# Designed miniproteins, single chains: the designs that were tried, part 11

Each design is a single chain, and the fold is of that chain. pLDDT is the mean over its residues in the fold that is shown.

## One batch from the design tools (miniprotein)

Design m352
Fold by ESMFold2-Fast:
Structure m352 (fold): chain A 71 residues (1-71)
Amino acid sequence: MDAEIELSQRIRDALAEFRALPDGVAGERYYETEDGLSFRLVKPGSPDRVVTIEVKNSGGSGISITTRLPD
């Protein structure tokens, strides 16, 4: 329980920090959907190293978080 709450809060904080970045320097790496938030990170020197994090409203009081690494 606590671990999930901490992770969700950490994700929200990270997204807030991303949101504060100006366009044209780092650019925005996230976008909102009807069900939640999704963002991806990519290393310029390694375009195959992409991390996608998706946060969805699971209903009730819960939040679902999914992370994928491309292979």
Scores: mean pLDDT 50

Design m353
Fold by ESMFold2-Fast:
Structure m353 (fold): chain A 90 residues (1-90)
Amino acid sequence: SEIEELFEETRKLWKEKGDEIQEMIDKNAPASEIIKKAEEMKKEVLELLEQLIAKAKEKNDEESVEKALHEKEVIELLVNNLINYLKSKE
């Protein structure tokens, strides 16, 4: 379904961007560059999740709405924790 495809696209984007951020950390890139990449990833992933939520609501798929809202909360928490950690290290 379109909803399942959007979940898969969101998870794929999160993994690809997360791997890029991990490589930057491993190479000891400047915190400002890692923060910028993390904020970019957050924006792109949240945009896909908002599209997913809209589509799930249109189909009255309350389970997918709840799952997408939970993923959004987890992603925001993880990215904000990384950004806060990097800012505290400077």
Scores: mean pLDDT 86

Design m354
Fold by ESMFold2-Fast:
Structure m354 (fold): chain A 84 residues (1-84)
Amino acid sequence: ADAAKATAAATARAQALYDTSTKKVNELIEKGEKEGEEFYKAAAGLAQSTADTLETLAEAQPDAEVAKRYAEEMKKIAEELKKK
């Protein structure tokens, strides 16, 4: 029962995952600039893992539109970081 409640829960989870992962990715990028390029690989891996999790969530709850959007944004960040 309650597709709306499931969508709200998925949306909240997607936002929490995106916020937490974005903060950690940015911390790893800063370390890459200061301490070494291996932190860019760690940042890319985290961004890709987060994108995969958000994509799975979007497939399970398609009405949670932010999950798909955040997955695409994190995947783009991962691809940019892989070039470093």
Scores: mean pLDDT 83

Design m355
Fold by ESMFold2-Fast:
Structure m355 (fold): chain A 93 residues (1-93)
Amino acid sequence: LIEEAIKELEKAKEYLEKALPKASEEDQEYLKLAIEEVEKAIEAAKKGDLVSALEHALNALGLLERVDQKIPEVEKAKEELEKAIELLIEAIK
């Protein structure tokens, strides 16, 4: 579960990094903040701090909802974040 969650978070980060050069300057700010939150979620998950990892993953998802442009890589990042969130919730149970 934790290793799978980390893999999904890493995939989300890769998609966000691919989306960054396609985004407007305003949307780039939200993407940069979302990447930072995903990095914090990965670090927390690696330390076994699953509650902190979940909080950072949810923050990243919230930031991506503020991206106005329809970018396919952002939608893929959201899908991977949702999977990571489900895995983190399962691991916390």
Scores: mean pLDDT 86

Design m356
Fold by ESMFold2-Fast:
Structure m356 (fold): chain A 90 residues (1-90)
Amino acid sequence: MKEELIEQAKKEIEKAKTLGDAAAENVRVSPQTAQAALDAMRKEAEKAIELAKQVPEYYEKISNETKKVLDDAEKRIAEAVAELRRQLEE
């Protein structure tokens, strides 16, 4: 039961990582697809945090890991967007 909630939170974090990677990769191919992937990533991160709230003993660990994943992905996406804008303005 507790283990199932922790495993589910970890899976949501993994999904967020995958969506973040997809968003960064799609910035140069389809900005619309990249934005959709970014939005999906944020929703998976929110689910991980909500699951963590049901297991208070692990809340801090899961919450910090989830925030780290979201921040790292958003930074990569922002860099990819900036690079795309630079290429389009040439």
Scores: mean pLDDT 77

Design m357
Fold by ESMFold2-Fast:
Structure m357 (fold): chain A 64 residues (1-64)
Amino acid sequence: SLEEEVEEAMMRMLASVAKIAAKNHGIPVERLRDPEETKRWLMEYMGLDEETAEREARRLAEAL
């Protein structure tokens, strides 16, 4: 469906942005495959709450 295509495109864009941001903060891109490490990064650098960071970290790990 169109919604599924938009979700896939957004996940790919989010993964690309996360890789760039991780490099800028000195975090190895490989750590983004670990949802726990990504969750900590999102909370520390992006100021996301734990629930949102956990959800987005899982999405990023799946997109990579």
Scores: mean pLDDT 71

Design m358
Fold by ESMFold2-Fast:
Structure m358 (fold): chain A 75 residues (1-75)
Amino acid sequence: MEAEEYYRKALEKAREGDQGGAIRYAVQAARELVREGKPEEAIRRTREALERAGLDPASARALAEQIVRRAQAEL
């Protein structure tokens, strides 16, 4: 599944009020972008998805950076 589809699903979960679901799909999307060699785009797009899921900007940024660093370490 492409990163774009995972981000789309994350936003759908955010609209439903399922913050946990939104985070899970955003993690998968970020992993796909990291696999494609696009870690900076992964941070930016993951942060945006997390903000739409209801995280404050600082928390969304910190979590997005953590998710991407973990993906880079595992791949």
Scores: mean pLDDT 85

Design m359
Fold by ESMFold2-Fast:
Structure m359 (fold): chain A 72 residues (1-72)
Amino acid sequence: VEEAAKAGDSKAIVEAAASKDPKKAVEAIKAAIKAGDVEAARAAAEINRDSKDEEVQIAASLAAMYVAAAEI
């Protein structure tokens, strides 16, 4: 099923975005946006919403804006 296949890819990106390494989290967030994966971008932004790392916060904000734009 298409939803299950997409969920598999989204899950891998979300796991990377949950990484304790800020650099890996930023790369995962950027990968979600670049892939056009709205669900992965939303989840990655939500996971990193309270991050203390400025680069992660910026990436999460960009993902949140991308999700908002994709739904409009």
Scores: mean pLDDT 73

Design m360
Fold by ESMFold2-Fast:
Structure m360 (fold): chain A 93 residues (1-93)
Amino acid sequence: SKEELIEKGEKAYEEGLKLLYTFGSENQPDHKLFEEAIEKFREAGLAYAEAGDEEKAREVIEFLRKLLSAPGLPESLRERIERAIREVEELLE
């Protein structure tokens, strides 16, 4: 149902934020935590878009775009974020 998709998106978004917070708090950041955070935000955006919650889906896209502006972001992580943005945008169009 749409309600279940929104709840799934909210849970994924929260988990993504926790992973990102952990990554940012480490003296030697583990890129796997950042990769997992991107996948959680992707899951959140896709769930919101599938539910028809365009506002929440666009909020996820804007957050991912903000992550792209991070200095020193590895190309592999940039590509993952850009792909996540495209997949969510495609469901909204």
Scores: mean pLDDT 85

Design m361
Fold by ESMFold2-Fast:
Structure m361 (fold): chain A 65 residues (1-65)
Amino acid sequence: SDLEAYREAIRAALEAGDYLTALGLLQRLKHRFGLAAVEEVAAELRGELPPELAATLDRLVSSLR
């Protein structure tokens, strides 16, 4: 699915420390599918990421609200 592709791309960017790319992907996801899709992808990634990367993701998502 499109959401799965975004989730994997955002995860890879976060794991690589490329937070600018991660933010850009989150902004594109919001533009295309709305904030609800961003929250869904973020919820799934929080369960998969180390705590430090989950915290970084939460800060990036908060910047989109």
Scores: mean pLDDT 86

Design m362
Fold by ESMFold2-Fast:
Structure m362 (fold): chain A 88 residues (1-88)
Amino acid sequence: MKIEEKEKEADELINQLKSDPEGAPAAAAVEYARSRAEEEDGEKVIEAVLERIREDLSGEKGKEYTEIAERALKNILEAAKLRKEKEK
């Protein structure tokens, strides 16, 4: 249930980014990070993607997209950690 809730919130945030053409690159970067989240370097990839989004997006609208992307990446990371915890 908690994993599904985190994944659902990430999907909603990614869809919010996709709803605006200016947010689409951030959505693509978040989806890439999601695909790597359960790998050995997954946490590092998530951190690198977030830093890249922060660098590439500027201004008030850029800050809004960065905040949405950060929340999506946090949910992705938390879901991946919960999955790894259940494997142990």
Scores: mean pLDDT 78

Design m363
Fold by ESMFold2-Fast:
Structure m363 (fold): chain A 87 residues (1-87)
Amino acid sequence: SKVYEELKEKEEELIKNGKTTDTEILKILLEVAKRSNDPEVIKEIGKVGVAVLQGAKNGVKYSDEAIEYAKELAELAGEDLNTEMAK
């Protein structure tokens, strides 16, 4: 999937660059997740949100907007997993 390839590239860039603006990157990822009908893509994007939230808990400083986007990403991935696993 082109979306998955683009996601991996952006994820590597996020890790490499240490985030120029976390808010912009997370906002783009959230938009990609909401437009994707691929559960694997949504799950992979959701991991970024979880990683940001864990980083914040461990003392990494993020903007309030970045934390909000990260929470929505993590919730979206978790909600999709619960829906997929529902009988």
Scores: mean pLDDT 67

Design m364
Fold by ESMFold2-Fast:
Structure m364 (fold): chain A 97 residues (1-97)
Amino acid sequence: EKKKKLEELLKRLEEERKRMDELADKPEVGLPLRAETLKRMMRELFLMLGYEEVAEKVEELLERAYREKRPLSDEELEELNELAEEPAREIEEILKE
């Protein structure tokens, strides 16, 4: 069931967030690995919801940063937040069902 799978993904995402908090004392070591896991989970979530274009854009932003050997810019982070708005609404609707 789609709702059950979505709930499991959201639960794992919250768990990863808590683990990142635990790594606060050593963020330079643990946070990059946790961030990679979160990005993969977000991609899976967007694909499940049918937001393939959003998943692709997330990958493009990450690929561009890797190619230029830099972190994501503030503008790129803002774009990611904007791209996530529609998926977030869809999540709320699915969870209400």
Scores: mean pLDDT 66

Design m365
Fold by ESMFold2-Fast:
Structure m365 (fold): chain A 67 residues (1-67)
Amino acid sequence: MSAEEAAEEVAKLLKKAGFSDEEAEALGRSAVALAKRQGEEAAIEGLLKAGLSEELAREAGEIAGKA
């Protein structure tokens, strides 16, 4: 999965959870950047801090980690 594909998939997941298009795209890009620099766990932690549920943050972080 490319970084662009991973960011888009995370954004789609967040939009389904009620985030705006702008927020979902920003969070998706941020999660992929964190996963690339500090690993999947760092992306999950960043998403939790952004207010996502543990379940949603884990799913989004796993997608980000596949980039």
Scores: mean pLDDT 83

Design m366
Fold by ESMFold2-Fast:
Structure m366 (fold): chain A 84 residues (1-84)
Amino acid sequence: SHSEGMKHLDKAIEHLNKLREILDNVEKLDKEEAIRLAQQHRDEGIKHAEEAAGKDGSLSTLSDGLILEGESLYQQVVDKAASL
């Protein structure tokens, strides 16, 4: 349903926002813990984005964008951690 799709979309956005917070603070975090937390939020964000599209096909394009963004943000955390 659209309502279920929107709930999953909101959760995907919440996880991506936590990924952005990790990226902004990676230099203040333990590197291994930052990467572990980033992986967790990437995986949960992608899962919720896929569930959103599964519940409401009209969300598929937005879901695809969130999946790509989540993978990009995770890679940015890994790259930034490696540069420190």
Scores: mean pLDDT 89

Design m367
Fold by ESMFold2-Fast:
Structure m367 (fold): chain A 56 residues (1-56)
Amino acid sequence: MSPAEEYQLMLQRLSALPREKAARLGRLLPSDLSDREIAEIVGVSVGTVRLARKYA
């Protein structure tokens, strides 16, 4: 996948998140929790957490 296609997919996945989940994800990203732990707490995939962390 090209970098442009990867960023497009990331934006689609992040914009598909409910507002509450997106806000909770943003709050937990700077914590010392693993991507897997954040995914479980927020109720999203580990891939979504990893994409959000790369964007941040």
Scores: mean pLDDT 71

Design m368
Fold by ESMFold2-Fast:
Structure m368 (fold): chain A 75 residues (1-75)
Amino acid sequence: STRDEVLRQLDGIIDLVRHVSETDPSRSKQARELAEKLEKIREDLLAGKLSPEEAIKQTLEAAKSVGLPLPLPPP
């Protein structure tokens, strides 16, 4: 389902930004903030408070807001 695909993508992005927060001192603070925001988006998606489309949109806005914009993987 679209929800399951978005959850898989969120989990991958969360893992990536956590890795960046531990390995890249220049982006560590931004990556920590992004990881926290993405985990909240994931929780809201699981709780049915966000649609998959809203979760994607909020993920992009969260990344942009911390100055760590993500390229969208193709659908």
Scores: mean pLDDT 79

Design m369
Fold by ESMFold2-Fast:
Structure m369 (fold): chain A 82 residues (1-82)
Amino acid sequence: MMEELLKEAERAHKEFLELFEEAEKKAKESGDEFPQWLRDLRAQMEADYQQALADAAAGEDSPLFQELVERVKELLRLGLGL
């Protein structure tokens, strides 16, 4: 259970990093500023992922893994970076 969630969260983490990189690249190509709310969202998602890893290392279930996966799915649905 936890191992499968960890693997899914690791994949989601990689996907969100690529998604934000592509969004920033597209903004730069169109001459637009990369929005502050996207920078804030990236920072929050990274912090949540690191906390989830710490919780898992302590042998605790972390809802943050599921939240990360859900957030990445939402960003993909919105077409940001893809």
Scores: mean pLDDT 72

Design m370
Fold by ESMFold2-Fast:
Structure m370 (fold): chain A 75 residues (1-75)
Amino acid sequence: MVPSPEELARVARELAEAARAAGDEEAAKLQTQSYELAKQGNTKEAMELLQQGIDRLQAAGHSRTAAATLRALSA
């Protein structure tokens, strides 16, 4: 299942905010790149970057926030 560009933008923004609050600018960068790739039709790379951003947030101890975001993507 491929999220719409609108949903990807929303998810990327939420993950970017969470990553910045945690001090993880790299995760925020990954989510921004994911949104750009999705808009260009590179869905494989976009989804891969989304997963990497979520994984980084989980590693930082924000697993509940990451899980909620994953659920939004999986719906």
Scores: mean pLDDT 67

Design m371
Fold by ESMFold2-Fast:
Structure m371 (fold): chain A 66 residues (1-66)
Amino acid sequence: SPLSRAEQEAILEQQIAEALAWVRERPLSEEERAQIRAQIERLRATDPDSYIAQLLIRGLETVLAA
C-alpha cells in the first residue's frame, strides 16, 4: 500500500534533520542556496496550503539559516 500521510511526514522530518546535520559539517555553496530559495518560492506559489509543503518550506528555510 502507499505510505500514509503520517509516514510521509515522518520521513520528510527525518530527511530535514539529516540535511541540517550535513550543513553543520559542510556549509552550502551560494549556488546551492540560490537553488533552495527557488524551490521555496515554487512551493509557496504551487502548494501554499499543503501541510507537507509547509513542512518542507520550513525545513528548507531552516537549512538556509544553518
Scores: mean pLDDT 74

Design m372
Fold by ESMFold2-Fast:
Structure m372 (fold): chain A 60 residues (1-60)
Amino acid sequence: DVDRARDIVRSAADNLRKNGRDDVADDLLDRIPDVTSVSDAQRIIAQIGVDYRRNNPDIV
């Protein structure tokens, strides 16, 4: 469970790093020790997504 959640966060961070978002990727990686469930991982990722969209005025 925790292992699966951690893998999800790492995967998301790796994808962000590939897209040139090192800052966001680092933030996600820093949160890994605090992630104890898939729900936590999903929430953290969603929160990062919302913050990114707020910086981007383009709504999709």
Scores: mean pLDDT 70

Design m373
Fold by ESMFold2-Fast:
Structure m373 (fold): chain A 85 residues (1-85)
Amino acid sequence: TPLTAAQLEELRAIAKETIDRLVEEMKANNIEPTPENILKILSEAAAAVLEYMKKHRLPPLTPEQERELLADMERYLLKKIKEAS
């Protein structure tokens, strides 16, 4: 059974919280938003989402839900980097 809209919003919230923390750490330490550092932040956000899903025994994301969530995370990260500049 696919995740509900409310469950997907919870996963987005967790990803955004992780991104917010890591972008603030990057800013505080004067780390440049290189492609490698962007990928590291996205990987950490994805790991946080997967850990939450495992802990709460949520069903796996469909390929379409996964693509949409990853796209949302990337858009949010790029927005936060721009705002931090």
Scores: mean pLDDT 84

Design m374
Fold by ESMFold2-Fast:
Order: sequence, then structure tokens, then C-alpha cells
Structure m374 (fold): chain A 68 residues (1-68)
Amino acid sequence: HMEELKKRYEEELEKRREKARAQVDATIASMPDPELAAEVGALMDEAIERWEKARREGKPPVGLAPRK
């Protein structure tokens, strides 16, 4: 049913956001260039905020919709 699908979709969004954040944090910590690390961090923060905003507005965020 549609309500169950929406709840599962929101849970999946939260899990993917946390996973993306952890990956970015690990990458930034390993970067030798602090300016590049800051740029990558800013881009990923923007992407995560965009996912959260899309979820609140009821739009599917990029990369989570099935291709088929």
C-alpha cells in the first residue's frame, strides 16, 4: 500500500544520507589538500541538504529512484 511504501522510502533516504556523510567524512580526513577537502565537504553538505529538502517537499531525490 502507498502509505507503507512512503514510510519505507523515508527510512531508506535517512540511511543513504548517513552513509554518504560517513563516506565524505572519511574522504576529507584522508585528503592532503585542506582547500580541496573543504570544497568536497561543501558539495556533499549541499547534496545531503538537497536530499532532505526533496524529502520534505515530497519529491524523490536524485539517485534513489529505480531506473526501470
Scores: mean pLDDT 68

Design m375
Fold by ESMFold2-Fast:
Structure m375 (fold): chain A 96 residues (1-96)
Amino acid sequence: SVIEKAKQLIQQALQQLQQARTLDEVVAIMEQFRAQIKSLPIKSDEEAQELMDLIGELTSQAGKILVQKNFSYSTMMVAMALLTEVMVWIRSQMAK
C-alpha cells in the first residue's frame, strides 16, 4: 500500500539522518525523500491525511535527531522547510 511504502521511506530517511554529517547530506536526504513521496499515487483524502500525519511525526523525529547531532539552527531550518514543502504538496492532493 501507499502508506506502507511511505512508512518504509520515512524509516529510511530517519536512518540516513542519523548518519548525516553535513548540511549538504541533510539536504540531499530530504530532497530525495521529497521526490519519493511526490511519486506516490495518493488516491483518497483519507490516504493523504494519514500521509500528512506520518510526515508530521517524521518532522518531529528529524528535529530531535538534528538537535542531538548538534547541527546548526540554519541546517534545521532548511530541513524543516523541505518537510513543510512535502506537507504542502500532500495537502494539494486533497480535494482533487
Scores: mean pLDDT 84

Design m376
Fold by ESMFold2-Fast:
Structure m376 (fold): chain A 102 residues (1-102)
Amino acid sequence: MEEEIAKKQAELLADGGSRPSASIDASLPEEEIIKKVEEYLEAGHVGVGVVGDDVEKQKRTLEILIKLGVPASVAGATDPEILALQRESELLARKLYEEALA
């Protein structure tokens, strides 16, 4: 996933600076975040990157994604609450995946 995201990022930068398709802008309202998650899951994406510069909006977006059972991370995260939410998101997604296979 990371290598494909890096390739898409490089291609989008070459095409004029669009973000990778498997990312969600943290400034979006909750309804748009949910809609983007549904679109990405339909396309076969199992996780999303959260982008933006507002820490509180990044935290809000991670909480929404955790509730939806979607693995999520914030690129360059340094806030300890964001890091804790990322770890919680990964653990929850792993647990749900294992339960589905059991």
Scores: mean pLDDT 65

Design m377
Fold by ESMFold2-Fast:
Structure m377 (fold): chain A 77 residues (1-77)
Amino acid sequence: MQAAIDALVAEARAAGFSEEELAALRVTYERLLAEDPEELERLELKLSEDPADQERLAALEEEVRKRTEEEVLKQLA
């Protein structure tokens, strides 16, 4: 769980988010991770060596990123 949050915070930092935004993102992500079973699916797919699972992981990561950005925007507004 923590590794997934850390990876997404690192990716957001690379995307140019500020430290204040990253703190809000982490809080939002911890909440979404606790409430969203897709995070468990992402971790299972990440551990798979199947190319099809890697494609599914990439698609799921993009969906989660979109939803997380929308939720952070909601909380920062």
Scores: mean pLDDT 69

Design m378
Fold by ESMFold2-Fast:
Parts: sequence; structure tokens; C-alpha cells
Structure m378 (fold): chain A 92 residues (1-92)
Amino acid sequence: MKLKITVPVHPEAEASGKLIEAVGNAIKAYNPAAEIEIERVEAKTYEELAKILRQAAKDVAEAIEKAGASKLLRDSMEKRLLEKAKEFEEKA
């Protein structure tokens, strides 16, 4: 099973990027059959950052679901990343 997780690279999203990478690594540890590829994407604007965070929310939710982890964890992580994306969209 091959899954991609998009991670934003931006000075104001360092904490979000670390969270996404930590979740990806946790999924790999929980299900070693999950081939998770972490793709780092540089965001130069708040609009690009929000777009990348929305993609990361989708990628993380799909990875958690396909790895067989908790639906509550999936929903919680997706919500947190979408809220952060909205925050940067409001700054754009």
C-alpha cells in the first residue's frame, strides 16, 4: 500500500509541518505495510500554504483510514489541519 503525505515548508507552518511528519511516522510504525512517502512542498504565500495544508489534511486522513487506525484520530487530525489552513487563508 503506497501513500503520499504532503508537508508544507514555510516559517509560520513549522509546527504544523512537524505534526504532519510525526503522524506519518506514527502510521508507518503502526502499520509497516503502509509505504508512506513524505513530500515536502515549499509555500511562498499564505494562499499556497493554505492549499498545501488542505492537501495535507486529505493525505493524512486517507493514510490513517487505510492504515486501519481510529476514525476519531482521522477526524481530529483532518479538522486540526483544515482549521490551520483556514487561519492562513484569512491572512492571505
Scores: mean pLDDT 81

Design m379
Fold by ESMFold2-Fast:
Structure m379 (fold): chain A 78 residues (1-78)
Amino acid sequence: MKEDVKLAILQTIYDLSPLTSDVVYAGGEETLKRFVDALLNGNYEEAAKILEEVIEKNKDTLPPQLIAAGKRDIEKLK
């Protein structure tokens, strides 16, 4: 229950960021936590790597527009 509330807060923080792709959600709850933790710690290279891993694992199932948006977010983090 408390972890679900924390996840909802983390999703809200991500949605308020200048990153506009939803590609990170395809990696699931644990991936979203890792991604937001990397952003909050200023570890933008790790955050970019997490997005790259999500895209590679899900490239056959993600819409091309979402992959393109995720690649733009990766560029913003580098």
Scores: mean pLDDT 71

Design m380
Fold by ESMFold2-Fast:
Structure m380 (fold): chain A 100 residues (1-100)
Amino acid sequence: SVGDAVQALIDRISEGSGYITNERAIEFLERLGYSREEAEELVKKLDTDGSGRLSNQEFAVLLTIALRDAIERGASVRELAERLEISQSTASAWRRLLLS
């Protein structure tokens, strides 16, 4: 399912720690075409408690924003699949759900 694929991506980025560090979130955004400055600003806005870490829920919000933004900037299903290391069928499903 889409939810299972999102959870698998979160687990991969968190390396099973249960949280994503701000630096890992920034690196993820850079892979989606963000500049470091843009990535740092978005992560800062979502790290509302200033912990230097994003919860799984905060990261899911970041993922939704970043994927929508990447698609609006012209990212193809193939590019999303390659950047996120997911299948093209999963990337296509996410594109349809996030831009509905």
Scores: mean pLDDT 78

Design m381
Fold by ESMFold2-Fast:
Structure m381 (fold): chain A 85 residues (1-85)
Amino acid sequence: SSLIAEMEKLLKQTKDLVKNGGSYDDLKKIANQAVKLVLDGLPDVIRAVGLALRIIGALLETELTGDPSLLIKAIEDALEAMKAS
């Protein structure tokens, strides 16, 4: 699936940005793309919305705390849900 491949690419980009000291503006752009991919890629609308809100919440927590680990986990969880669908 092209949407799964795009989400895998976004997860890799997120991990690379975190490892290499990328900006939170770049993480925000990736998070917005991941939200679009999970909403488009999951047939279960309620689950898709829940995962999208988790990504948004994790991005907000990253902006407030400086800890991107929850954003990585939220994108991983969304990717796994898309692979299982």
Scores: mean pLDDT 85

Design m382
Fold by ESMFold2-Fast:
Structure m382 (fold): chain A 68 residues (1-68)
Amino acid sequence: SLKEKQIKILEKVKENLKKMHDRYEAELARAKAEGAPESRIRDIELNIAYTKSQIEKVEKEIEELKKA
């Protein structure tokens, strides 16, 4: 069905976002270990927060589609 196809697409989007989140977490750990400037650390933390927010949004969309 169209709904099942939409859920599969969203699941792939979520998987890609989780991979991006993991990369930013690794980048943050490296930046902190290297004593990077606070501005760089804040930019990475902002990217982590944004990616996490997008994951939560996609998860909600998947659950809404499953309920419909």
Scores: mean pLDDT 89

Design m383
Fold by ESMFold2-Fast:
Structure m383 (fold): chain A 73 residues (1-73)
Amino acid sequence: KQSKIAELRAEGLKKLRPLSDKLRDLQKKYDDAVKNNSPQSVLNQIKQQINQVRQQMNDLVLQMQQEEVQLWQ
C-alpha cells in the first residue's frame, strides 16, 4: 500500500517536474515582457501558455490524488 503510493507520487513528480520548469520559464518570460513594456497581446499570449501548463499540472495532480484515495480505500 505505502509502496504503491510512493511509486505513484514518484511518477507524478517526474511528470510534474518538466511542467513546473516550463511554468517557471513562462512566468519569467512574462515578467521580462512586462519590464520591456511589451504589447498587451504578447502578455496575453504568455498568460494563455501559463494557463495551459497550469491546467496540465492541475489535471495531473487531481489524477494522482484520485489514485491515492483509491489506494487508501
Scores: mean pLDDT 80

Design m384
Fold by ESMFold2-Fast:
Structure m384 (fold): chain A 86 residues (1-86)
Amino acid sequence: SLVATVERAAEQAIAAIEAGDDFGLEVALSMLRMAVSIALLITEDEEIKRKLREALAAFEEAARAKDIAALREAAARLVAAIREAE
């Protein structure tokens, strides 16, 4: 499921930050972007699309800042939006 992909990508992003693995972080972000792109294709609801884009932006900002607490919050928002899209 897209939810499982997002949860796995978020866990990999956190592990990469803790390890100082910038390459692993970019791989996790690429997986997350792919899952969000699929979610955006399967929903016709503009409000859900807005939530998906905003949650992705928050996740990418948290990853750039290496803020694990903000990443967990953004991941939870993204999971909620994907559940609405599916």
Scores: mean pLDDT 86

Design m385
Fold by ESMFold2-Fast:
Structure m385 (fold): chain A 79 residues (1-79)
Amino acid sequence: MLTKEEIKELLQELVEYAEKVDPTLARIVRFLLEKVDEMTREQVLAALESLLRYARGIRPDDQELIEKLEEAVEKVKAG
């Protein structure tokens, strides 16, 4: 089961990548990182699934971003 610290590590990696590609996405992921201790796992999962949907719709050619978001969703879902 993923700990809150492991979720924070995943979000931090997403922030670092997103800052290079999409400043809006980076801001949203930073907001999630700040709030993760106050959120349920289900809320974190819903937020990550929303970001994945955004990436697939707006940046379908950014395979690395999509793969990073898919990994984050699957790890949170499995934990």
Scores: mean pLDDT 80

Design m386
Fold by ESMFold2-Fast:
Structure m386 (fold): chain A 80 residues (1-80)
Amino acid sequence: SEYLEKAKSMTDDELEEVDDILKNEGIPFLEETLGITEEEFYEMLRNGEGHKLADILREQGKEEVAEAVEMYLAVAKENE
């Protein structure tokens, strides 16, 4: 996976920055724009369905947040 290889090259601090993008930009945007709550967001990520969230974010012009979601998914799947 492209995103897994990107995530594997990142430090813990850089992975925290990805998490911060999701928490501070991604989740508020999804809640305000689409009504997707923080709990629903993380449930979708845990179910491996975050690619759907990434697609929604890309459609809304949130490309960097979409890539953060994809990287988070790749790391979470690897560490399960």
Scores: mean pLDDT 75

